# Ledger of designs, part 20: designed miniproteins, single chains

Each design is a single chain, and the fold is of that chain. pLDDT is the mean over its residues in the fold that is shown.

## One batch from the design tools (miniprotein)

Design m714
Fold by ESMFold2-Fast:
Structure m714 (fold): chain A 55 residues (1-55)
Amino acid sequence: SEEEIRAKLKETVAEIQKLNDELVAETDPERVAQLREELIKKGKEYKKLLDELNA
């Protein structure tokens, strides 16, 4: 349902914000790379959910 998609979008945005906050504070190059990969994955998930909502 639209409500479920909106709830998922809100959750995904919150996760992206947490990852960005962690990335800004992180100094370990390996962890930085991991966080960037996770952000890319979450960004793709967000886009898919947004596209589904607007379908």
Scores: mean pLDDT 85

Design m715
Fold by ESMFold2-Fast:
Structure m715 (fold): chain A 77 residues (1-77)
Amino acid sequence: ELSPEDDALVRAGVAAIRNADEAVEGGKKGELTPEQVRQAAEDARAASDAFEAAGYTNLAKVLRQKADEAEKVAEEL
């Protein structure tokens, strides 16, 4: 089982992934502004860098992919 610190970090990573997914869908539906979607992309990228540094390579990879997707959606709006 994860330490309390590692468990909190993993939960934060999962939340960041969900937030990025919600931003992508909200942007595509016109429910979010391009600025809000770009902010979600920046947050996901920052989280990816933090998880990579902590050794959570799979979470970092997923977050990077989500950040790239959100950035692309923001650019298309």
Scores: mean pLDDT 79

Design m716
Fold by ESMFold2-Fast:
Structure m716 (fold): chain A 60 residues (1-60)
Amino acid sequence: MQFIAKATAVVPKTSEDELALRPGDIVRVLEILDDEWALVESLVTGERGRVPLSALEVIE
């Protein structure tokens, strides 16, 4: 199930598969990959990548 989340922490892009986020960025969670990582799409840029689940707060 897809849902909307808000970034609560700075997420640096350290790999090509990752997405950089800043606090307040709104993303669509496309898939939960494991207990620590999710695949998301930025609603601002349309870019996709992996981000830590701990950096996200579900808002939808």
Scores: mean pLDDT 79

Design m717
Fold by ESMFold2-Fast:
Structure m717 (fold): chain A 89 residues (1-89)
Amino acid sequence: SEAEELLRKAAELLREAARAAREGDSEKAQELVERATELAKKGYLLLGRPDLAKGVEKAGETLKRLAREDPEAAARRLEEMAAVLEEQS
């Protein structure tokens, strides 16, 4: 489905964001998180889950902040979120 494809694409971008964070590219990590959360939000809205869409938006803001403040913690949480989205796709 379109929703499953959006969630899978979002997961791919979150894994790229985790790599960027570990490489010290905070700007790239933040840009990838923004793109990933937008896709995941659209995917969850298509699934009729506005609660999860809101959760993803909030998580994305936290992860962008964390990518600046604690890149290693950001990378771990980005990989965890990617795994959740992959399970839902």
Scores: mean pLDDT 89

Design m718
Fold by ESMFold2-Fast:
Structure m718 (fold): chain A 62 residues (1-62)
Amino acid sequence: EEAARKALELLKQGKGREAIQLLVDAGATPSQALDASRRAQILLSQGKEEEALKVLVEALRK
């Protein structure tokens, strides 16, 4: 949701550490946040922005 969207914007800016921290603060476990961030970064590199967002939302169970 909002946290996932903000994390996506941070990943687009190359701020992976801040994106992971934001996901953890929003309720993801550290491992879920790291895995979701990595998958979202791969999807963003392929131009699949909407799928990247869905991965981040799934990590937050929302």
Scores: mean pLDDT 80

Design m719
Fold by ESMFold2-Fast:
Structure m719 (fold): chain A 83 residues (1-83)
Amino acid sequence: MEELIEKYKKEFEELKKKGEEALKNGNLEEAKKILLELEILRGLVAIEYGVAKLIGDEETAEKLRELIDEIDKYIKELKEKLK
């Protein structure tokens, strides 16, 4: 579980970097693709959060919830910039 959280955090940071570069370069198609990838990642993290809650792993659940909140915040920011 810990390794999986670290993997998701790295994937999120890579997607953030790609999203910012796509916006900087005016590549709206790439930015929209990154948005879809972020929504997919968010869904995967949410599934793992549900599993952690069901098995009573509160520490893992808290870390996953924090990651979901960060992903949701960036998705909102990216959507606002896509016009």
Scores: mean pLDDT 85

Design m720
Fold by ESMFold2-Fast:
Structure m720 (fold): chain A 84 residues (1-84)
Amino acid sequence: MKTPAEREQLNREVEESLLTMGVTVSELALKRALEKGDLKEALEEAEALVEYLRRLYELTGSPEVEERLREAEKKLEELKKKLE
């Protein structure tokens, strides 16, 4: 049995790794959808990217993640306007 602090550290490491992978996959999928002109697929991938970045920012507090989150949110807003 680990102490609460040791368990928290391990849980954060695992979650950060999984979220970082999710961000990478969603960024690549978004780029691919935009290259194909599939705005609906691009919207879905942009929504997934924003959710992964929000969770990663809550976990890490990283300024770099915050900047990427703001960029992703702006792109999502632009895609929503194009699909009106």
Scores: mean pLDDT 81

Design m722
Fold by ESMFold2-Fast:
Structure m722 (fold): chain A 87 residues (1-87)
Amino acid sequence: MPSPEEQAQELLEAVKKTLEEFKKNNVPLSSVAGTLVNIARYFGQLFKVPAEVREEYVARIREAALAEDFEGALEIFEELAKLGLEL
């Protein structure tokens, strides 16, 4: 079984590649906000982040997606993964 650190790294790499593909193909982040929200919720659940904190990050991801902020969205996912590893 991969360690929690390895799993976090693999998921972050997958998110980064997904965001890069969306940017490369001119897919608006706002059009996939629901997908990004579901990924953030999955990250929070996987790393056992408390529901209240998880929903705060979900809201931040939605705001970043609606603002077409690719870099902000990635930073929020990195924060979620780091928070989960420290819990």
Scores: mean pLDDT 77

Design m723
Fold by ESMFold2-Fast:
Structure m723 (fold): chain A 64 residues (1-64)
Amino acid sequence: DEVREQLLAELEATIARLDAEIAALRAQAAKASPEEKAKLEARVAQLEAQKAGLEALKAKIKAE
């Protein structure tokens, strides 16, 4: 199913982008002051939630 393959590819690309952003923010948090670390951790939590939603959608598409 070409439509399913295309949707899965787009979801994977979006998840990879979120993973890269999360990794960059975590690297910043490791070097940040306690004040900035709290802000970065809040942003990471937001992106982790977005990623979880996309992975759940991907799982549903794969399960047909």
Scores: mean pLDDT 84

Design m724
Fold by ESMFold2-Fast:
Structure m724 (fold): chain A 98 residues (1-98)
Amino acid sequence: SDLDAILAAIREGLDTVLKATPEQKATIEEIAREAAEEGIRLYEELKAKDPKSDALGIAQEHADRLVAELGRERGLSEGLQTAAAQLARLELADYVKK
């Protein structure tokens, strides 16, 4: 799937462009997973309340804010935070499409 290629490219960029340490990569995967899980919860709640709402867009914005907050707390650079946000958004979008 195109998703697998995009995920592989982001992870390669963490190594080759951003020079992320193994610890930073683990932190990024953890933050991305947590943000995606919270985004999925919000998406399901919004979709149940109003099927015509922009549930995906709102959930993505929430995931982005959570990545920025957790990334700052864990000392991630803006580039590493951007990678975590992209991973979270891709997981959320994949969940929605099923």
Scores: mean pLDDT 86

Design m726
Fold by ESMFold2-Fast:
Structure m726 (fold): chain A 86 residues (1-86)
Amino acid sequence: GKLILKFRNLTEEQKKHYLELAEEYKKKGYKVTIKEEGDTLEIVLENVSIETMIGEVLRAIGLELDGHEVKIKIEGDTLTIEVTFK
């Protein structure tokens, strides 16, 4: 399946953190596409395991508990997680 991570209103430190996460996924053998625009970041992962998808959902829930806006959408075999930082 496909995993799409969309982040908005990022600080430079948050952007660096998620870019490092994307590099970790590349090292694990995933095909990763990154789009950066100002304070926004989109990371697309292809052929993602269910365990990786669950891990990212749990990460997103943690961000929602910290007061950030989180939206999760499942369409077919594509999971999209959108986060807007406070």
Scores: mean pLDDT 86

Design m727
Fold by ESMFold2-Fast:
Structure m727 (fold): chain A 58 residues (1-58)
Amino acid sequence: DAVARALRELLRASREGGPVETLTVSDDPAVVAAAEELAREFGTEVTVDPAALPLVRA
């Protein structure tokens, strides 16, 4: 979906400049699931913050 795509593009861009160690995401199940997949792929830790708006922060 659009959120998962945005998260992947954000981490991909960050990887070009260096690895992203922590990705902060909202407490949305779809966003959390996408972030967990990215954490596995890029070795990034995921922090869930229900107050995080917009839906993704890096």
Scores: mean pLDDT 62

Design m728
Fold by ESMFold2-Fast:
Structure m728 (fold): chain A 59 residues (1-59)
Amino acid sequence: SETAALLEAQDAIRKALAAGKSEEEAIEEATKALMEKFKLSEEEARKIAEKALEQLKKL
């Protein structure tokens, strides 16, 4: 589901940022995780990762 992919992306982004990586690197990490786990295309995975980062910034 999109909700499950979004939560996975948020987790990947939080881990990357906690490790001192940039927002761009966090998006790359989340994109890779979504492609591997949910078999999404790079384009679809990146869109979800970008949405996840935007939602985290609003908190």
Scores: mean pLDDT 84

Design m729
Fold by ESMFold2-Fast:
Structure m729 (fold): chain A 118 residues (1-118)
Amino acid sequence: MIELTESGGGTFREGDSVTLSSQITGNVEDIFMVGWWREAPGEPPRFVAKITKEGKKYYDKEVEGRATISYDPAKKTLYLHLSNLRKEDTAVYYTVAYALIDGVVRIVWGEGVQVTVV
């Protein structure tokens, strides 16, 4: 069973940088892609960034150039670095893992971490 535990949230100031992390446990070897999604008040959940098992990275156009996604295989930890924080970056940030288990694609969501920019 795959579990995702986010950390690094909190209250930040405009212009700060933040690094969010997600500890991945369980069948990490079955994961072919992991990423970050966000949910802001009054908005539907939207894609932020993802990284494939081969290390290929994809970003939403609105965060391209400000966001960096990375994965540390030794720590089994996914990171999202956001630079030059704006009030619009205020959201709950979720990690999402895509795994192939017994020929079936399974999608696992973390519980999310709040980022507030003041």
Scores: mean pLDDT 87

Design m730
Fold by ESMFold2-Fast:
Structure m730 (fold): chain A 80 residues (1-80)
Amino acid sequence: LTETEIRILRVLAKAQPEGATVAEIAEELGLSQSTVSRHLKRLEEKGLVEREKIPGSKSYAYKLTEKGLKALMEESGKKL
């Protein structure tokens, strides 16, 4: 995982269980929505996040998977 991917996973951990949109993650981390979308696509391909349509909205919420939470906990343990 890159440092940016770890930061995205941390934002999603704080947003449990509802998840967060690309715009919310971008605002929290001070990144462009394009940068966040690119990293989220890679994290989704790895099975670390999942995407769900928000009812009544045109947006998607991204959520941590169990695998994503475990990966974040392992990375946090290495930095402590």
Scores: mean pLDDT 79

Design m731
Fold by ESMFold2-Fast:
Structure m731 (fold): chain A 72 residues (1-72)
Amino acid sequence: MDELAAKMLAVMEALAKYGGEEGKKAYEHGKKAVEALKAGNFEEAEEHARKAEEYLSKVPEEKRLAALAAAQ
């Protein structure tokens, strides 16, 4: 579980480099969601995960693919 969260954060970090401001905000909220999950605060984790998804959806597909390739 922590390994999957770390990998997801790595992908979001790459999105922050290639996805512009929206990618960077997705990474910030994704990071907070993981921190909340580790603390057992599922309500905060859900809120931050939802916001991360909202920002991620605003990143163009071509930039998302570039971020995925960079995260590998």
Scores: mean pLDDT 74

Design m732
Fold by ESMFold2-Fast:
Structure m732 (fold): chain A 55 residues (1-55)
Amino acid sequence: MSLEEKKEEFIKELIELYKNKASDDEILRKVLEAYEELPEEVVKEAVEEAMKILK
């Protein structure tokens, strides 16, 4: 899986968690998992992108 594909998948997962009103702890766990697979800057960009998509 390419870096771009991992970033896109993480963004989709974040959007799903927010739409399902997941707890802050669940969201934090997903972000921590992403830090294991993606560079810190990429995770930060993905979070910002997900937040822009979420109304």
Scores: mean pLDDT 79

Design m733
Fold by ESMFold2-Fast:
Structure m733 (fold): chain A 66 residues (1-66)
Amino acid sequence: VFLSETMLQARNLAREALELLPDDAEVRELAQRVLSATTDEEAARYAAELKAKLDVLAPDWRTRRL
């Protein structure tokens, strides 16, 4: 039941992305894939794809988290 740092960071990103862009179908799909990932490798891969989408759709998201 303990999450690795990679899983925790990926899940936090997925949750933030869903709050930022709740109506975007691609963001929702990628966030669900991150939340459903069972390995650090899968979580990191989907999280990277989600970050790439956020950089296009909401480029200020990186500064907004801090």
Scores: mean pLDDT 75

Design m734
Fold by ESMFold2-Fast:
Structure m734 (fold): chain A 52 residues (1-52)
Amino acid sequence: SPLEVLIRAHHEAELENHTLVFKNGFKFDEETAHKFAEAFAKTVLAEELKLK
């Protein structure tokens, strides 16, 4: 689910100190969250796919 990918990014940003930019820079509106989740999912999935 795109929302779960966004939530994942939020948690990972927390662990990687991205929280400052993430929480302060991004407003998670439905469209913004969807776009970000899609881009983030592609990044994560592409990394996994390209690693193989």
Scores: mean pLDDT 56

Design m735
Fold by ESMFold2-Fast:
Structure m735 (fold): chain A 99 residues (1-99)
Amino acid sequence: GAELAPEPLTGVPAPRPDSRLVQESETIRLAPGSSVTVTFTGLTPGKEYQVVVEYFNEAGELVDVFVTEPFKAGTSVSVTVHNDYDEPVLARVLVLERL
C-alpha cells in the first residue's frame, strides 16, 4: 500500500471526485499502546468503501493518515485503531463510499 505523509491541521483531506464521506466516528482518545474497535452500520451491500484513519496529537495537529484499499462491505464494517506511539493521541475514523 502507499505510505501516507502527515498532513497539516489546516488540511482536511478532500474526498476524491469519485468518492464521498458517508460516516465518521467521534474523536477517540487513545492511551499509549492501546487500541479501540469502531463499528459502522447501515452500509449498502456490494458498494465499494474506503476507510481513512486520522491521528492527532494532544495539540490537535494531524500527525498521521492511513487509508485502506477499496473493499466491498456487507451492512457493517469494523475498524481497529491502534496507538503505537509512546504518548496519547486522538483518532478519527472516516468511511468513504466510492461513487
Scores: mean pLDDT 75

Design m736
Fold by ESMFold2-Fast:
Structure m736 (fold): chain A 73 residues (1-73)
Amino acid sequence: MENAQELEERWEEIEELRRRGDPEAEKRFREFLEEVRRKLLEAARKKAKESGIPLDEEELERRLAEEVERALA
């Protein structure tokens, strides 16, 4: 269970803080990206087990880390 509604609410809060130029926005954005990365890895592992489709966890983790770095840059 990935709480998509909770993630959507957090994203909206971050967007509002960014609109204000609030320094808290940067901190919350980084925390949000880290949480999303973790949840995506967990969801991918679960789907791979349920569907029987092989998952390259190392490649997925690497790609997610690159996306987080790109978003933070």
Scores: mean pLDDT 72

Design m737
Fold by ESMFold2-Fast:
Structure m737 (fold): chain A 50 residues (1-50)
Amino acid sequence: SVEELAERISKETGLPLPSARAVAQQIVDQGLDPDEFLKTLKRLLENSRK
């Protein structure tokens, strides 16, 4: 569900719940794999750190 994805995104990325809900809705609407999406997001965030 979108709610579960939003909570997971918030936990993993530190985004506020309202923002995480918007991202979760996009994942569902686009038919993306939430686990792969989160893995990619975390990798992107880690790669942008110095």
Scores: mean pLDDT 77

Design m738
Fold by ESMFold2-Fast:
Structure m738 (fold): chain A 79 residues (1-79)
Amino acid sequence: PSVEELIEKAVELARELAEERGLSPELTELVVEYARFPFPILVREKAEKLGLSEEEVALAQEIAAEADRRAEAELKAAA
């Protein structure tokens, strides 16, 4: 699988996980941002702009990491 395929699958799964957990639109945006761009500094700026707490940022990181793990496992199983 390409890096692009992995990123798109991680973003898809991140959106599904955010929906399953009933996250706000703002927190869902942050989760997707972490899944697409895992650069802590840039994502921190996004979180500040969205008015999210440190606890919400930590939750977004956890959900994005879970989405990334699931994406990798799914694409490896399909290969």
Scores: mean pLDDT 77

Design m739
Fold by ESMFold2-Fast:
Structure m739 (fold): chain A 75 residues (1-75)
Amino acid sequence: SRLEALEEEALRLGKELVEAVAAGDEEKARELLRRITELAREAARLYAESLEDEEKRREVEALMEERERKARELL
């Protein structure tokens, strides 16, 4: 639930990032991307800490990398 809330916040910021890029607001776009990355890392850390299974931890890390890649592609 806490992890889901962090993911939802990151998705909302991602939408704002697209709008900032479209508006040509580079400073806002960079700040939003930074915040999205911070939230994604926090969510990944919380989830990884809940898992002792190395395979599941690697899966979460891969999902976080994919999400970060998509966020960068929007910029």
Scores: mean pLDDT 75

Design m740
Fold by ESMFold2-Fast:
Structure m740 (fold): chain A 79 residues (1-79)
Amino acid sequence: MEELKKKADELLKKGRESLRQGNYEEAIKYFEEAVKLYREADPTDARPYAELAAVYWHQGKEDEALKLMKEAEKARGLP
């Protein structure tokens, strides 16, 4: 599982860099891939959900952001 977690961590870094550049579509792509890898390697890691939610907030997609925040809470072990 270390390989998948390592790749997911790199995707989070790339997503954050894309977000800093204002490239929301690229950031979403990286964060979505990170979510997929974290579900396989460490499903309790809420970081990719929180990062993806932040991108949707920047785009004004509040409903999508709220859904991801709920997924982040579930990942952290919250009901």
Scores: mean pLDDT 75

Design m741
Fold by ESMFold2-Fast:
Structure m741 (fold): chain A 99 residues (1-99)
Amino acid sequence: MTKLAVGALTVILEEPVTPEQAEDLKNAAREAALSVPGVLRVTAIADPEKGIITVQVVAESREAAERALQAAYDAIINKAKEYGLKVKEVRGRVTEFDV
């Protein structure tokens, strides 16, 4: 029986960001999540006007999904610090499915 985990991370910044900053934050998060062993797919989306970055991962285990979201979070926070951006809210969840 194969299990898959789906993780979702949403980072909300205190202010709108430029499209260039949003793309940089999005790409940093995606690359960090993809670097985690056991990650099968990553989708990253940014809304510059709302200052929102969303990352979704599909992984072979809950542990891999949790590590991927942590890596994405760390990448977003480090890149946000480079731009002097402040984080308002962070939401994360992991759901495991039997397939």
Scores: mean pLDDT 86

Design m742
Fold by ESMFold2-Fast:
Structure m742 (fold): chain A 82 residues (1-82)
Amino acid sequence: MEEEERARREEEEAKKEAEEEKKREQRFDLRVSWTETGEKIKELLEFAKEKGLDIEEIEKEIEENYEESLEKYEKLLKEAKE
């Protein structure tokens, strides 16, 4: 009985931690984490720098709307590779 309750509590705690981490990640990703999305953004920033594009505008878009910016910059990177 105690083992089942503990496993359930651990699962609930892990879920709560995962949800809290997701909220933290939303803030962190914009500035610090630079995960898979960050790698793509790094490639885009390098490309933008080479082409003389407005890097400040790109950075602001990412900060303001992370999800929308991801889609936009994924397209730009794909186009740049061709």
Scores: mean pLDDT 61

Design m743
Fold by ESMFold2-Fast:
Order: sequence, then C-alpha cells, then structure tokens
Structure m743 (fold): chain A 111 residues (1-111)
Amino acid sequence: DQVEKILKEGIEKYKKEIEKDPNDAEAWLRLGEEYYELGKYEEAIEYYEKAIALDPDGPIAPRAYTNLGNAYYEQGKYEEAIAYYEKALALDPSNGGAEENLAKAKKKLAE
C-alpha cells in the first residue's frame, strides 16, 4: 500500500525530529496526524495530548484540539469529541472545520 508506506515514512521523519527536539509541539502534532491516518486513534490521541501539553495556548493548540475531537469521533466517543471541538472553537472561533465536526458529533448523540 503506497499510502501506508508514505505515512510510515512520515512517522519515521517526525520521530527523528522529536529525538532531536522533544519539545517541538508541531512535530508531536504531525506524528499524531500520521497515526490518525493509519487508523491508530489511541496513539494519535497520546501524541496530540503531548503537543497540547508543550504549547496549550500556542498556534498549534486549536488544530491539536480539533484533531483530538476527530480521533474521539472515530472511536464513537461523541461526548468527548464535542468537548474537544468546543475547546478548539474557544481558542479560534473562526475554525470552520471544528464547527462543522461539532455539528456532526451533536447529530450522532441526537440519533
């Protein structure tokens, strides 16, 4: 699978970046995104949480919270997904992706 090969190459790259600088919040975020694309949502969540812990109010935080919401949504954990999308929107109210995904998660709970 060519896509899986590219994702694994990305994982190797970001793991090396983290080995050089373990405080690189963006590298942790990107590592989580690669694991998310592989369907490894538990590992993706751990890496997103690490990114947020390193820079909780910084420029990557709204994206990391949106990605946490997405990972919980994929696990069917819609209440947790809603909470993280709301955190993303609190930091960036113009985040249309988080707003759209929040609406989808709320619809799942109403079903």
Scores: mean pLDDT 88

Design m744
Fold by ESMFold2-Fast:
Structure m744 (fold): chain A 57 residues (1-57)
Amino acid sequence: SAEEAYRKGLEAWRAGDIATAVRHFEEAARLGGPVADEALRRLAGLGASELAQQIVA
């Protein structure tokens, strides 16, 4: 479910596994529902931070 994917994304993010967190948040956003918008917001934040570190370093 979207909630399951979002929860797994949060767990991965807290563990420092940003790549896994992104995958789970993408799944939550794709499935829709109440957590999809929050998943998209987290993806936007993670994408900006990750791109800054990887591309503009």
Scores: mean pLDDT 71

Design m745
Fold by ESMFold2-Fast:
Structure m745 (fold): chain A 120 residues (1-120)
Amino acid sequence: EEELREKARKLISEGEKAAQNGDYEKAVKLYEEAIKLDPNNADAYYRLGVVYYELGEYEKAKEYFEKAIQLDPNNARAYILLGEVYYKLGETEKAIEYFKKAIELDPNNVRARALLEELL
């Protein structure tokens, strides 16, 4: 099982490089393969959510960020991005809830505070 987790981690690293180069199709495939090898890898779901967010695929981004925080409830950045996704989908009350959670986890996060202040 450690061999599969290590392979998944390498796929995630390769996917991050693909995403940084703007190759989102390759990044998605690499993250999906990582999830097949390690289905409870919160980082892979978070990274997949980030790619779909960058592509403007907000419903898919929401699904993956929700899975990421279910597996790792301490990922403050996932709460910020999930809040931004809910705001893009017209769910302002949900966006406020997630920004507040992000600030609770990371009080120094200027972006989450600025976004919350604009919505209140």
Scores: mean pLDDT 87

Design m746
Fold by ESMFold2-Fast:
Structure m746 (fold): chain A 57 residues (1-57)
Amino acid sequence: GELKERLLRAIGAVLRAIGDVLDAELAGDEAALAEAEEALKRAREELRRVAEEIDRS
């Protein structure tokens, strides 16, 4: 269903953002690290919202 697809996309976004943080750390790129940390924060917030919707279903 729709909630399962949203959950999988939210998990995928978190995993991609973690990869971006690690890549930025390895490159020593402070600007890329800041962007990647903001993306990770947003991805984690979306995952939390999807988890709350599943809990109510």
Scores: mean pLDDT 85

Design m747
Fold by ESMFold2-Fast:
Structure m747 (fold): chain A 64 residues (1-64)
Amino acid sequence: SAEEVERVRLLKLLLEIVKGSEEYVLEQMKKSNGPQELIDQIEKSIEETKKRIEELEKKLEELE
């Protein structure tokens, strides 16, 4: 449905914003020699967000 397509697009946009924010925090942590454990955690979070974006992209292709 058109409503489902729009919902998926908005969720994808939100996740892309979240990913950008996480990437910015990661960059700042690396520049500040932040704890490696936190750097690893943020990197894992970014990878999980990327997976969700890919799943939403696949869903959009199926809804066309």
Scores: mean pLDDT 86

Design m748
Fold by ESMFold2-Fast:
Structure m748 (fold): chain A 75 residues (1-75)
Amino acid sequence: LDEEIKRVLEELARLLKEAGVPEEVIEELKKKLLEEWNKITDEAKREEMLESLKKAVEGIRKRLEEGIPVELNLG
């Protein structure tokens, strides 16, 4: 699970960088998401967070492939 969250966050970072998001913003987002992950003690909630992030990554990837601007509504 810890290695999977890191891979998903790196994939998210790559897609956001391709979309033109500043690297500083991407690194701050990765840190915040990893901090939230580390606060979760329930494995089922960790799996839910991981699946949610995987869905977000696929959504961003699809928008980039279609040439649609990526809007960050993370919140």
Scores: mean pLDDT 75

Design m749
Fold by ESMFold2-Fast:
Structure m749 (fold): chain A 65 residues (1-65)
Amino acid sequence: SAEDDFLERLKKYLIEKYGIPEEVAEKIVELLREKKFEEAKELLLKYIDEDTAEVLITIAKEFFS
């Protein structure tokens, strides 16, 4: 699905660009699939800046709203 394709690309992006551990990136995409956007943002903020995290969560909301 478009959502699964987006989440797979996002997972790879988080690992490759920000060095997020695979286990954490997987947890973030699971939270996004469950529409737990605030919890996903909290995990992202441990590894990336607030502005980038907000943009990524906004994009994810467009796929899952």
Scores: mean pLDDT 85

Design m750
Fold by ESMFold2-Fast:
Structure m750 (fold): chain A 57 residues (1-57)
Amino acid sequence: SVVEKIAELTGLSLRQAQGIVTLAGQLSEEVALAFIVREGKLSEEKAREALRLALEA
């Protein structure tokens, strides 16, 4: 459900949204945020919200 919420928020695929959840568990918050913005081509606001959802899972 968190993966689906992130996909809907970001417009990314379910596979990419799952990647965000994985990164949130493995990287520091700042590094994960920078990676999501760069690779996902997302605004910082959307990337922060996606990361917040992943960390609350």
Scores: mean pLDDT 79

